# Ledger of designs, part 111: designed miniproteins, single chains, continued (5)

Each design is a single chain, and the fold is of that chain. pLDDT is the mean over its residues in the fold that is shown.

## One batch from the design tools (miniprotein)

Design m19852
Fold by ESMFold2-Fast:
Structure m19852 (fold): chain A 95 residues (1-95)
Amino acid sequence: MASLEAREEGLAELEKNREALLAQTKSEEERQLLELALEFARRYLEAYKEGDLERLFEIREEVIKRLEELAKTEEEKKEIEEARKLLEEEKKKYE
């Protein structure tokens, strides 16, 4: 329900505060996750602005794959598996 304008403003604020957000991370893994989130937020907003549904699903799939590579606990892995299932269900609605 956020407007495109609100999404652009939110991303701009995150990028402006990137150094402060990175300084709050306590581990290299948290830093990698934050930088990954910022990178994919930029790509997602671009695809959203273009109405490119296929690219939106591709970005979400790539996020899940990268989170799987960074996951250290069984709890994190299960949460990522659930996110993958939700993405596949959403994709089926557009097939």
Scores: mean pLDDT 72

Design m19853
Fold by ESMFold2-Fast:
Structure m19853 (fold): chain A 84 residues (1-84)
Amino acid sequence: SSMQQERQSLLDDVHFIAAKGEYYVVKKMVEKGIHDEFAIKEAERGIELAEFVYRQLRDRDPERAAEMRRLIEELKKLLEEIKK
């Protein structure tokens, strides 16, 4: 229904914003030299969230899905930096 589509659009927006927020938190932790177990877990959770959002958006919002794909790659780079 159109009402269900409107609800899904709002959920997509919230999840997209949340995934970007997690990315910025992990990036700021790495910039501050925080390379502990908490940073590893935050990066892993950020990747899982961004991958979930990518799957939800890929057919409905290809531009935001492409942004999520780039965010996943950047989070994976940050995770490898934390593990060094």
Scores: mean pLDDT 87

